# Ledger of designs, part 17: designed miniproteins, single chains, continued (5)

Each design is a single chain, and the fold is of that chain. pLDDT is the mean over its residues in the fold that is shown.

## One batch from the design tools (miniprotein)

Design m16600
Fold by ESMFold2-Fast:
Structure m16600 (fold): chain A 61 residues (1-61)
Amino acid sequence: MLIEAAEELERVGERAEKEGDLKAAAESYREAAKLYEKAGDKEKAEEARKKAEELEEKAKA
């Protein structure tokens, strides 16, 4: 359930990135990372967190 919710947020973030909304994309990946961490999937949480950081940096440029 938590992993499925995190995967949905990753899809939302991917869609937002394609639309050019980097802030919304970063927020979605950040929320996905939190859900993965709550589910105990540390590897997926770290991947999503790094993706959110990349998108936040791009949004500032």
Scores: mean pLDDT 82

Design m16601
Fold by ESMFold2-Fast:
Structure m16601 (fold): chain A 74 residues (1-74)
Amino acid sequence: SPTERRIHDIVSEAMALAGALWAAGASDEEILAAVRAFVERRADELGLTPEQRQELLELTERALRLMLATRRAR
């Protein structure tokens, strides 16, 4: 669906931002805060419902935590 594509696009953009911040030496907490702010702004711009916004935030935070855990384990 168009909404699923938009959600996936935002998650991909958020992960790219997270990777750039990690490469710049940002802490996990700083990365998480920046990514959350980015996702919330994108959700507002696209007029997502509260339910869609919550799902997007949960998916993004889950993907981000997995990425950070994987990078620290290697």
Scores: mean pLDDT 81

Design m16602
Fold by ESMFold2-Fast:
Structure m16602 (fold): chain A 109 residues (1-109)
Amino acid sequence: SDELLAEIDALMERALDPSASVEEKINLVDAIVDRMRAAGVDPWMIWGVLYAVLDGVLRDESLSPEEKRRLWAHLEGLFERVKRELSPEARAVADRQLAELRERLAAAL
């Protein structure tokens, strides 16, 4: 679905834009997840998009530690919801990735 990929890419670009507020970033991430779910996208692909968003947030030097904590608090809830929809094998990978992201967040704050 080239149209869906282009739409998600555009929303991702906006969500990772340094000029976007934390509230705008949260709303854009929710819109991405809702759009992917509505399109019947596999939960593992949704997990991958959330991982890319958090990786971008952690690398964004324009975000304060407080803003990174607020974005993480929201993203953690989305990760936990998506994780419940994963296969047992995918959940094992997801748990390792989430542990690595938590360590990176602790080091960045």
Scores: mean pLDDT 86

Design m16603
Fold by ESMFold2-Fast:
Structure m16603 (fold): chain A 65 residues (1-65)
Amino acid sequence: SLKETNLEMAIMAIGVDAGVDVEIRRRDGKIVVTLRGEDEEAIERAAEEIKKLAKEFGFEVEVER
């Protein structure tokens, strides 16, 4: 859906801004986001921002490392 595509694009933008690598997948009706990077604090901040944004969009998101 357009709303889902907009959320995925926003998640990718959060990763770029934070300097974190982002991979987005689907599993059991959930959006799964895998975050990778050298800065653990940046990964943690990106994860929190992604979770907050997903909640505002009405989607369930699982964040993995």
Scores: mean pLDDT 83

Design m16604
Fold by ESMFold2-Fast:
Structure m16604 (fold): chain A 56 residues (1-56)
Amino acid sequence: SSRVERTIETVEKRYEMGMELSEADIESIIEQLRAAGASDAQIEELRRRIREIKEK
């Protein structure tokens, strides 16, 4: 899987384990992905999927 997909899987696992991520943690992850060359579309997909995880 891409780095973005692996990051999404990691976030999903953390939330499944009851480990909430702060907004600062989420923004830190996004900045690291941008630094690694993630596109705006990939960042938007990540943000959308994190919102879906949080809404569960």
Scores: mean pLDDT 76

Design m16605
Fold by ESMFold2-Fast:
Structure m16605 (fold): chain A 98 residues (1-98)
Amino acid sequence: MSREELEREVELAMELMSATVSLKAAAKSEDLEELIKELEKAVEALGKAAELARELGDEEEAELLEKKRELAERALEAAKEGDLEKARELAAEALRLK
């Protein structure tokens, strides 16, 4: 592995950890403001992770991460509309998607 590839793998792992932590926080959140904040973090982290996976040549992982990001975006929209239950459900779906 080149140093550049190793650095991208480390960054990908960090973004995946960030997304997972934020989605878990969102799925457990009882406060709309906190839910929105955590979902915004998850969307950003998943977007960066998908780009990094694509740069590493892992198309299957990039596609999976894009699907997770789409679920997180739908959760964010539900949260912005005040639907806490739906937002939490979509965040949990994004976490469970394999």
Scores: mean pLDDT 86

Design m16606
Fold by ESMFold2-Fast:
Structure m16606 (fold): chain A 60 residues (1-60)
Amino acid sequence: SLEELRKKLRELVIEIGEATLKFLLAKLNGDEEKAKEYQERIERLTKEEKEVLAKIKELQ
């Protein structure tokens, strides 16, 4: 449903924000391995966010 998709979107935005903060902290600490892991997580979550947004747009 549209409401479930909006809830999923809110959850994804929060998770992306947390992963982004952790990515930036890893970069500041010179931990390139950890930074790459968080970057990969951000990319996966961002792809899912775009798919959810597309579904919301199609239902409106």
Scores: mean pLDDT 88

Design m16607
Fold by ESMFold2-Fast:
Structure m16607 (fold): chain A 70 residues (1-70)
Amino acid sequence: MAEEALAQLPALREAAVRALRHMGLEGEIPRVEELLREMEEALRAGDLERALELARRADELLRAAVERAT
């Protein structure tokens, strides 16, 4: 499952970056990319618990950014 999650990370990153640019939140892109990089490292290490925690943090960050922009 870690290998399949790793295979999905580029698509998730691309989708998140596209959404942030569409919303005019380009300033959040570096932070989201940092979280996704940490998720990739956790998945490569087999630390699924940390990868899930980082995924939750990325989701929370995106929601907070959208709320702040409104």
Scores: mean pLDDT 74

Design m16608
Fold by ESMFold2-Fast:
Structure m16608 (fold): chain A 64 residues (1-64)
Amino acid sequence: MESLREKREKIEKEIAELREKLETDKSLSEEERRELELEIGILEGIRAIIEGVISLLEKKEKEK
């Protein structure tokens, strides 16, 4: 059973790795950098959706 928190952690790690590559790998072409920036943007969007769902679930659990 893959939890939403586990999916978020995987996405956060992937975003961190891609960002590190953009900052440290000066050998990347302009097109490769653009592709990485786009991929990071997509992953950040997905992460925000997952965080929103987690927040809603946590609020429901605390709703007594």
Scores: mean pLDDT 78

Design m16610
Fold by ESMFold2-Fast:
Structure m16610 (fold): chain A 60 residues (1-60)
Amino acid sequence: GSPEAIVAAAARAAKAGDRAGALAGAHELMQLGYSPEEVLALARAAGSEVLVEAARRVLA
């Protein structure tokens, strides 16, 4: 899938309070070959603090 569409879906899940959906999106990006640092950068670019926190938890 498109990385932008995956980030948008994860951000939408995070805004709905679905942390599992946000984490699943971060994992999906990593499976597509994105590094954890790149996933964090994409989450920051999306402007969602909840998604940024979810991505940081994948990195930990």
Scores: mean pLDDT 74

Design m16611
Fold by ESMFold2-Fast:
Structure m16611 (fold): chain A 69 residues (1-69)
Amino acid sequence: MEILEKVAEYLSKKLGKKVTPEEAARILLEMFERGLEDSPFMKEIRKAAGVSLEELREAAREYLEKHGV
């Protein structure tokens, strides 16, 4: 499964609502733009996805570029 699907699943459980991979990508990009890479929340997301911070950033960027956001 793609990185963003794992992030979306984690966020859906954490927030108690359905989060799509597109919404997950937007949330991740906003967090990176705001300098929140070292936040506890970002650390939880990274652990849930099982990937590095760099891989997480790239997955979000590629997804949004492909979908025109």
Scores: mean pLDDT 78

Design m16612
Fold by ESMFold2-Fast:
Structure m16612 (fold): chain A 75 residues (1-75)
Amino acid sequence: MKEEAEELIRKGREALEKGDYETAVKYFEQALALLPEDDPRVPEVLRLLATAYYKLGDIEKAVEYVQRAAALERK
């Protein structure tokens, strides 16, 4: 499970770099589903989702994911 989540994060980052923002969102959402809520990678994946949604023009979702990441980083 941890290796699968890391591979999904890697694929999501690769899609983000290539400008395939919809594919990046799918990989990052799949990675979140595999990670426990207290995993230190969760805030990073939430920020990557925020970046992908911002690039897609979905500002509301981008802001939501930034706020979710910030809330976890302050625990």
Scores: mean pLDDT 82

Design m16613
Fold by ESMFold2-Fast:
Structure m16613 (fold): chain A 74 residues (1-74)
Amino acid sequence: SLELRILELIAERGRATAAEIAEALGVPRSTVNRTLRRLEEKGLVARIRVGRTTYYVLTPKGRKYLEKQREQAE
């Protein structure tokens, strides 16, 4: 799913902007923004602001969710 691909990318990079995620995954920025909003509402990602740039990071809940998805077959 797109949600899982976004979580994987943030986990690999430590943090990412919506623009970086859109470019890396080849999806429209509007789609990434909507998906990131849902992930934030679920408590799986959080926004941090550094200067004028907004980064997304995994929460502890998001990291545990990813680990569970990687360990479960089907």
Scores: mean pLDDT 84

Design m16614
Fold by ESMFold2-Fast:
Structure m16614 (fold): chain A 95 residues (1-95)
Amino acid sequence: MKEELKKLLEEAEEKLKEAEKLLKEGKYEEALEKLEEAAKLLAEAAKLSKKKEEVMKILLSIPEELRKQKTLEEKAKVALKKLKEALELLKEDLE
């Protein structure tokens, strides 16, 4: 369980780093695609974690928060922030 969780978190963290790089390059649509991939990995990781309810609440709130943003840049920044919050909660379960 913990080894599988750790692998999913490492893969999600790499997707978040890729998204952050794309966001800095102004490639907002590509960044959002990487953020969606990270969200799927974090949702899978949440199923293996004691933090499942807290993490799923964050992940399920993302579409609504993105609707409130006017630009792709703002949407990508909000999604990145929320996914980083979910990742940190899941990392606590490895300690």
Scores: mean pLDDT 84

Design m16615
Fold by ESMFold2-Fast:
Structure m16615 (fold): chain A 107 residues (1-107)
Amino acid sequence: EVIEVPEIDPSLSVEEQADRLFDTLYRAIEAAERGELTVEQFKEVMDKILEHLEKLAERDPEVALEYIDRLIQFLDTLIERSTDPELQAVLKEFKAKLEELKERIRA
């Protein structure tokens, strides 16, 4: 399955763009859990989401921070529910990168 990370569309609100990134992440996690997405492909999706969140932070840092907090909470729930140690490790790495981005935005 091909998971396409949508590009930032300047005609959309920051909230609408954030919702699109959330949907993309959710679909990628589901595909990875089903074995339809490799760990490397999942990491590529995560890296693109981080890039798009950095661009959102340039437009509206407050909304970007709120969205990052929501993603971190979502990842915590998925890590607790996951039975795959490899997927847990990848999700924890993504959470750490989101926390680093959050600190950079707040600085």
Scores: mean pLDDT 77

Design m16616
Fold by ESMFold2-Fast:
Structure m16616 (fold): chain A 113 residues (1-113)
Amino acid sequence: ELQVVQSGGGLVQAGGSLRLTCAADAAEVGPAAWVRQLPGGRREALALAGGGVAPSEQGRVSGSSDNAAGTAYLQLNSLKSEDTGVYYCAVIGIDANGNLKAGWGQGTQVTVS
């Protein structure tokens, strides 16, 4: 299992932007899946690095990765109060021996006011 650390959350004003970061201890990092957990516990799929985005989030949300840095990103734009929640990343990477590994980040709180 990959060690995965998330960062970049916090308090953001409505209409603002935020970039979440997902760092994995891997030689190569593939596409990251991003899931939002809303207040009350409901989970919604948001994005995959490399272009997969939920239809309702098109134009607001984009995923990317830096394979050399072992890092995936989620760019959030035009934030609304309903975007408040805990954001999780799931990463698939390749270790130094060529083995496929997966890991979940610990979650990052995003609060939009």
Scores: mean pLDDT 75

Design m16617
Fold by ESMFold2-Fast:
Structure m16617 (fold): chain A 71 residues (1-71)
Amino acid sequence: GRVEELRELARRALELAKDPNITLEQAIAAALSGIGVLFEAEVLGIDDPEVRRLAEEAVRAALKQLSKFPK
């Protein structure tokens, strides 16, 4: 169902965000994917702690990666 799909999307975003060789484009993609999962879960009323945890961790990890790139 959609909950399992959102969990998989969030997990993949988190795996990408944890890559030490991540590119700027990949870090942006991981952040947007995590934000998108959180937005869709809120809109659909999906209160799944695993979806939320994975998506929030993906966004945090991606934003930390983004902070390392020169402005």
Scores: mean pLDDT 85

Design m16618
Fold by ESMFold2-Fast:
Structure m16618 (fold): chain A 70 residues (1-70)
Amino acid sequence: MEELKKKADEIIEKIRERLETFSPQEVVQFAGEEIKKLYEEGLKKYSQQQVQDTITDISLRIDELLAEKA
């Protein structure tokens, strides 16, 4: 669980940094690729539920970051 939370935080930090330099469209594409990688790697070590909960958390946090840029 700690590794999933760390990876989620790393993804959010990268998204925050990219929002300063890249368009929202490019940031959303980057987020999708990072989430896909987290899903594939996470399922090797964690339950489906743990990975899904982590992705849901990331998605909500991304929505909040995108709203801040409006």
Scores: mean pLDDT 79

Design m16619
Fold by ESMFold2-Fast:
Structure m16619 (fold): chain A 59 residues (1-59)
Amino acid sequence: MVSKTFKLSKDADLDKIKTELEKAGFGVTVDKENRTVTVTTDESEMDKAEELVKKYDVP
């Protein structure tokens, strides 16, 4: 398993991102103060997790 931290836009819905990642089976830790989300999953699944984060991190 690997962990990757994503910095999110100021207006991104952190709770929605967490919910969608957890629904996809990923481990998720949210830091609302720094607006980061840390995703824990297998190396082969990390690209999918990153795509989901970017999809819900609306520019």
Scores: mean pLDDT 79

Design m16620
Fold by ESMFold2-Fast:
Structure m16620 (fold): chain A 70 residues (1-70)
Amino acid sequence: AFQADLDALSKANEAAVKAMREGVAQGLSDEEIFKRAEEAASKYVDPETAKSIARAVVLGLRDAEAVRAA
């Protein structure tokens, strides 16, 4: 059970990061990147977890941009 849950979370994170990378390459807004990451993650995990993953991905992108701007 725990291993299966970790596998699902891993796949959801991979899907969300892939959607984020594709969105950034296309010049999409944070809102569009969040939506695509949430949709990608929701294939593997529940809606609340998918939103949390998408939010973390967008926040990580913003943190990286803030560090680069400093």
Scores: mean pLDDT 78

Design m16621
Fold by ESMFold2-Fast:
Structure m16621 (fold): chain A 74 residues (1-74)
Amino acid sequence: GPEEIEELLNKTLEEAKELLEKGDVEGAILTLEIGIGMVRIMLGVAKLIGDQETIEAAERAIKELDERLEELKK
């Protein structure tokens, strides 16, 4: 549901932040890409079953992760 999306988003952002603090930019990028992939799978399932709240949460999470990923890619 939406809560699982928010937990995944927060965990992904925290793990990426910790990697960046250690100077591991490549690891942070990979972590964000994996997180986006997992949320996209959850979005696909939510669309299949018509779970609008999870669809909206997943679309917001993908946007936030994509924006962070774009900042790290040069």
Scores: mean pLDDT 88

Design m16622
Fold by ESMFold2-Fast:
Structure m16622 (fold): chain A 58 residues (1-58)
Amino acid sequence: NLLEEFEKAVKENDAKKAAEIIKEILINHPDQVDELLTKAGELLKKNPELAKKVAEYL
């Protein structure tokens, strides 16, 4: 499950992996985009440095 992998990447502070999962969902899994945006908003709000690094990889 890509959403679970995204959550794990955020927990492990793996910005590159988190960005790769975001790209995968945006390109190949449009049905998961709304859930991704909700989850990313909540998880990255608590981690602004990680959010910036994720954005750099996008």
Scores: mean pLDDT 83

Design m16623
Fold by ESMFold2-Fast:
Structure m16623 (fold): chain A 74 residues (1-74)
Amino acid sequence: LSDDDIARAEQAAEDAEKAGHYRIAGIVYLGLGKVYEQRGELEKAREWYRKSAEAFEKAGFTDLAKQARELADA
């Protein structure tokens, strides 16, 4: 993943949230968290995992939201 790919993913997730597609936003935010974690940018990874959890909660995916929160706290 390049920085351009990350920027596209961020925009796609923001657009999904604005459209009320919280499930899609949650999935993209989770992916962004994993990318930043692999890069050793743990603070950014935790921020994206938190956004993923919030989006999954809004989508009604309680189990996925809990998993994303656990990743944010790790």
Scores: mean pLDDT 83

Design m16624
Fold by ESMFold2-Fast:
Structure m16624 (fold): chain A 97 residues (1-97)
Amino acid sequence: SALAKDPNNAEALLALGDELAAQGRLDEAREYYDQALDLFLQQGDKKGVARALTALGRVYAAQGRLLLAQALYEKAIELTDGKNPEAEKALAELEKQ
C-alpha cells in the first residue's frame, strides 16, 4: 500500500487494517476496512471495493464466520469481472476447511 499521509486515504486505511489484523486485533482491523470500503464506494472504485471486501472476508474467516467470508470473497470476484487472484486464493483456502 502507498505511504499514508492522509487518514482519509482508503489505501492508508487498508494498510492500517492489515497491520491490526496481523496483530490479531480483528475488531479494530474491521473498523479500518469498513472505512476504506466506504471511501472506495464513494469514489466508484470497484477494484478498491473488492480489496476491502476481501480484507473483511479474511477477518470474518479468522473469527470463524466462514459463510460470511465466502459471500464477501464471491462478491469481490464478481466486482472484478471474475478476475481477482487474492479473493480467489482466499476462497480456495476457505474451501479446504
Scores: mean pLDDT 84

Design m16625
Fold by ESMFold2-Fast:
Structure m16625 (fold): chain A 111 residues (1-111)
Amino acid sequence: SLEEELRRIASPESVERALEQLKAGADVFVLITEESREEEAQRVADRLIAEGKVKRAVLITVSPEDLEKRPEELLEMARRLGQAFADAGEKVAVAGTHPELVRALEEGIRA
């Protein structure tokens, strides 16, 4: 199932919120994952679009090196991306493996 596929590439808490956002009529799906999971993540994104659940998907891939060396830069990028979606009037569903980055993006959407 889509839910099972999402649970394999994102944290359980972020998947629950994303599924609620998708049911509420999200326009865009944002998935934050590791580079090693990029192919599986792209398949999930493509499936959501093919099933008409979202209009588009944005895949954000992060490396372990970027998380170690540039955590504040990544958090700021996530907040700005969330704010850009809000400024565009888009409804966003967010899932990911990095709770702090998911939260930062959600904070940007609410700002």
Scores: mean pLDDT 82

Design m16626
Fold by ESMFold2-Fast:
Structure m16626 (fold): chain A 61 residues (1-61)
Amino acid sequence: VVIDNKAVAEKAGVSEQIVKQVKAQLEETGTLPSNADLSTEVGPGFGKYVRARDAILAELK
């Protein structure tokens, strides 16, 4: 499945940079980060990363 970073960013309401970071983690580990992982790694404001993760998950279905 080809994930369009711009389309995912528009769906999630976040920047393409955030989508690229979440997508890079998926490519490196084979797994999208959980809410707990994002809270630990990013800290306050991780909600943008949660939206990007959920938009990527929707594209993978």
Scores: mean pLDDT 75

Design m16627
Fold by ESMFold2-Fast:
Structure m16627 (fold): chain A 58 residues (1-58)
Amino acid sequence: NLDEAIAALNAGDIDKAVEYAKKLYEQGRKDQALAIVTEALRKAPDNEKAKKLYEELK
């Protein structure tokens, strides 16, 4: 869910935020998933899970 993804980002839990973004994408919420992954990469540009999902959503 979007709210859970935002809460994970604010807590600094990038892996959890990416997990929720992937669930949003699987539910057809591609724009919301992309927004969460983009913010995750701003906070943790070296996070491999976030990079991988971003490349898939692009």
Scores: mean pLDDT 83

Design m16628
Fold by ESMFold2-Fast:
Structure m16628 (fold): chain A 66 residues (1-66)
Amino acid sequence: MMDNFRAEGDRIVKEAESTGDKEATEKVKELVDKAIEAVRRGDFDKAREYFFEAVRVVREAEEKVS
């Protein structure tokens, strides 16, 4: 469902913003937008892949910022 995917994306973006890493936050926003576009096209496998990548970017930013 689109609203659930958007809510998940918004949560991931908020986590990225909390790291203070502006570059990571921009990357996460782009990946979330791509995931939502994939959902809109009915490509749920691609959407999941983009969400997974966004979460990975957040984890890397968290380790980098300390």
Scores: mean pLDDT 79

Design m16629
Fold by ESMFold2-Fast:
Structure m16629 (fold): chain A 142 residues (1-142)
Amino acid sequence: GLVSLLEQAVKEVQLPDGTKILVVNLIGEKLSAEIYEVKEGKLIKIAGKEKEVPKEEKVEELPQLVKTVLDMAEIEPQEIDGVLILVDEDSSEEYEEAVVKALHEEVGIPKDVPIEIIKKGSDPNILKQIVEFFKKVKEKLS
């Protein structure tokens, strides 16, 4: 599953303890946001929430869901070190840009935070994509 791939990528990159990753899942009829923190080389889920949302309402509902999850974790948007966004294989570039814009402009995730969009079915080597993304996160933290 995705969590196992994230855990493998943390080990391969040696992502620093305290690194916080926001995972947004926009696949199907569900909208979820989860925050993970690297502790002792492991990814620990510190907060998360899922909601059933029609595809056309996901961009509108996303900022409030992410803000709720940030509040649950007791962290500020600027404490997020990287964002992974999971989208359907048929998602348009315009939809993906609207999601990224909402995270920056409405949630307040800094524009210099690495964001990686993973399209379901578009890349057979998702682990490699996550590893390269985590390398960018690690470089920013240095």
Scores: mean pLDDT 87

Design m16630
Fold by ESMFold2-Fast:
Structure m16630 (fold): chain A 64 residues (1-64)
Amino acid sequence: SNAAIEAGRAAAEGNSTRAVELLKQAGYSDKGASAGAFAALVFGRMGQVEDGGLLAEKYAKKYD
């Protein structure tokens, strides 16, 4: 969904709080949203913003 890509962008900008809120709006739990946001932040730092969005969903689902 667009929310995962937006969460990836927010995390790449260093805004983990916004990334968590976007994933929670997409229906993930606090635990899943936090895990997804962390994955997106790490990949954003590596310049992989689009991959960060995909990994945000993957980890949010894994820990939901």
Scores: mean pLDDT 74

Design m16631
Fold by ESMFold2-Fast:
Order: C-alpha cells, then sequence, then structure tokens
Structure m16631 (fold): chain A 96 residues (1-96)
C-alpha cells in the first residue's frame, strides 16, 4: 500500500538524517560539520516538500511538523536535539 511505502521511505530519510547529525556532532572540522549540517537540512526539507505535494493525511502532517523541528535544531547548531528528534521520529513511524 502507498501509506506503507511512505512510512518505509520516511524511516530511511530519518535514519539518514540521524546518521548525518551524529557525524556532524563528532566532526572537528567546522567546514565539514557545515556540509554535514546542510546535507541533513536538505534531506529533511526535500522530504517536507514531497509530503506537502503528495499526501494530505494526518500522518504526513505530523511527519512534516517533526521534520521542521529537526531543521530548526540543525539551523541552531543543536545536533544533540536534532539526534533526539530524529530518533523520536523513527520510533513514531515504526508505531504508525
Amino acid sequence: EKEKQLLEDTIKVAESILKTAREALNETDPEKQEILRATAILGAAVTIVTLENTSDTPLAKEVIEKLRKIIDALNAGDYETAIRLAEELIEFLKKA
């Protein structure tokens, strides 16, 4: 079903964001850390745009709001919060 595919694809995106945010937290080179941060933000932003254009379900709206909070944390340089929010998103999606 399309909703199951949406959940699986969004979990993969959230796992990618989690991995990139963890790499950014441990990166000592400021330029490399900025590239990792920008990569995670781009991944989340592209997913929001895709969901806004392809889905109008309550589940998709909740995912969009959770992804926006992750972007806000990354924009603030708060990688620990971004990691926690990404982990919470993955658990939310696995229960949906």
Scores: mean pLDDT 84

Design m16632
Fold by ESMFold2-Fast:
Structure m16632 (fold): chain A 64 residues (1-64)
Amino acid sequence: SMELQRKVLEAVLAIARGDDETALKIVEEIKKENPDNQEALDRVIKAAEMLGRDELAEKIRELK
């Protein structure tokens, strides 16, 4: 959905600016609203890894 795509982008932007608290809040919203859509969380995890935020990526993976 367009809303899901928007939330994924917002999470990635929060990660890019170092706002881990906002990124994790958006991840929790994605998980709660889209429990069967693992691809959306995988996209956020991949973005965190690509940005060198390996600890954050692992934390998001644990929430999956």
Scores: mean pLDDT 83

Design m16633
Fold by ESMFold2-Fast:
Structure m16633 (fold): chain A 73 residues (1-73)
Amino acid sequence: LVEEAEKLIEEAEKEKDPVKRAELYFQAGMLYSQAGDYEKSAEAFEKAAEVEPDPVRRALALIYAGIDKSIAS
């Protein structure tokens, strides 16, 4: 899970399409959350929100980031 999430982060950093970049960051966030790494999960969801052009999907990523931040704290 963590290794798979790290690979998705690397793919997102190389991806030029903002929609695909956001999806890769979002998937990495989900994998980190499943692994119990809520701090890295929140960071990944925040990165997804930063690059996501769709306001609804951006809001969803921020909601997940907020939930994971509250767990990590």
Scores: mean pLDDT 82

Design m16634
Fold by ESMFold2-Fast:
Structure m16634 (fold): chain A 90 residues (1-90)
Amino acid sequence: EEIKKYEEEAEKAKKEGKYEEAGEYYEKAAKLYIEEYKKTGDVKYLEKAVEYYEKAAEAYKKAGKEEKALEADINAGVAQLEIAVLKVTS
């Protein structure tokens, strides 16, 4: 419910041109997906975290918030690396 709420708020903020707020909501959704991955071990949540960190980075870039965008891109990259390691170690 909380994840879906943040996704909906992010899309609403994006539609209204509030890109910094949209980035913040996407980032909150991504962080909650990381927590679901830690709880369940299900890689699908880690894949969702990548998706939402990438959306956060894009929104932050549109808002001119380059440092926040870079941080979100780094977080997406870390999650992608974790997915790659999980697939190789099988």
Scores: mean pLDDT 85

Design m16635
Fold by ESMFold2-Fast:
Structure m16635 (fold): chain A 62 residues (1-62)
Amino acid sequence: LVGKTVVALKDFTCSAPGCLSLKKGDRVVVLEVRPDGFVKAQSLSTGEVGWVGSSLLRVVGD
């Protein structure tokens, strides 16, 4: 998953420090994957970097 572009499956707003807020259909680049199911990603829409649950993301083939 690291280096892959994935898409957000739904809108998600997060107020926690280091967390990434997303809109459904937003594309993000995966930078790091944690064993607990969280990924560090950069939003291609906003340029923000943060942590998001892997269950909110789907790989789009390439």
Scores: mean pLDDT 75

Design m16636
Fold by ESMFold2-Fast:
Parts: C-alpha cells; sequence; structure tokens
Structure m16636 (fold): chain A 61 residues (1-61)
C-alpha cells in the first residue's frame, strides 16, 4: 500500500469518527426510545465500524 493511500484511509477514518460523534450528539438531544434517536445511534455505529476498518487497512499498508 502506498503512503498516500494510507493517509487517505486515515483521513476518511477521522471524518467518519467525527460524523459518528455528531450523530451520537444529535441522538442524545432526542428521546432515547424514539425511532429517530435509534436511527442516529445505528448510523453512528456504522460510521464507527467504517472508521475502524479504514484505520486497520492503513496499518496493514
Amino acid sequence: MSEERAEQLLKEAEEAERAAEENYRKAEALDPESQEAVSLEVAGDILRIAADINRELAEKG
């Protein structure tokens, strides 16, 4: 893997983490049992998983 590709994956991981934090923050402002809050938490979890995968791929390069 090239250093440029590893840097891009790390950047994408950081952006995904920020998006996950924002989704969690929005969910906290809502009723925790609401469908909207659940949807935001699920979206945050997916973004966190994507960030972890991108970070792992960067480390393997």
Scores: mean pLDDT 81

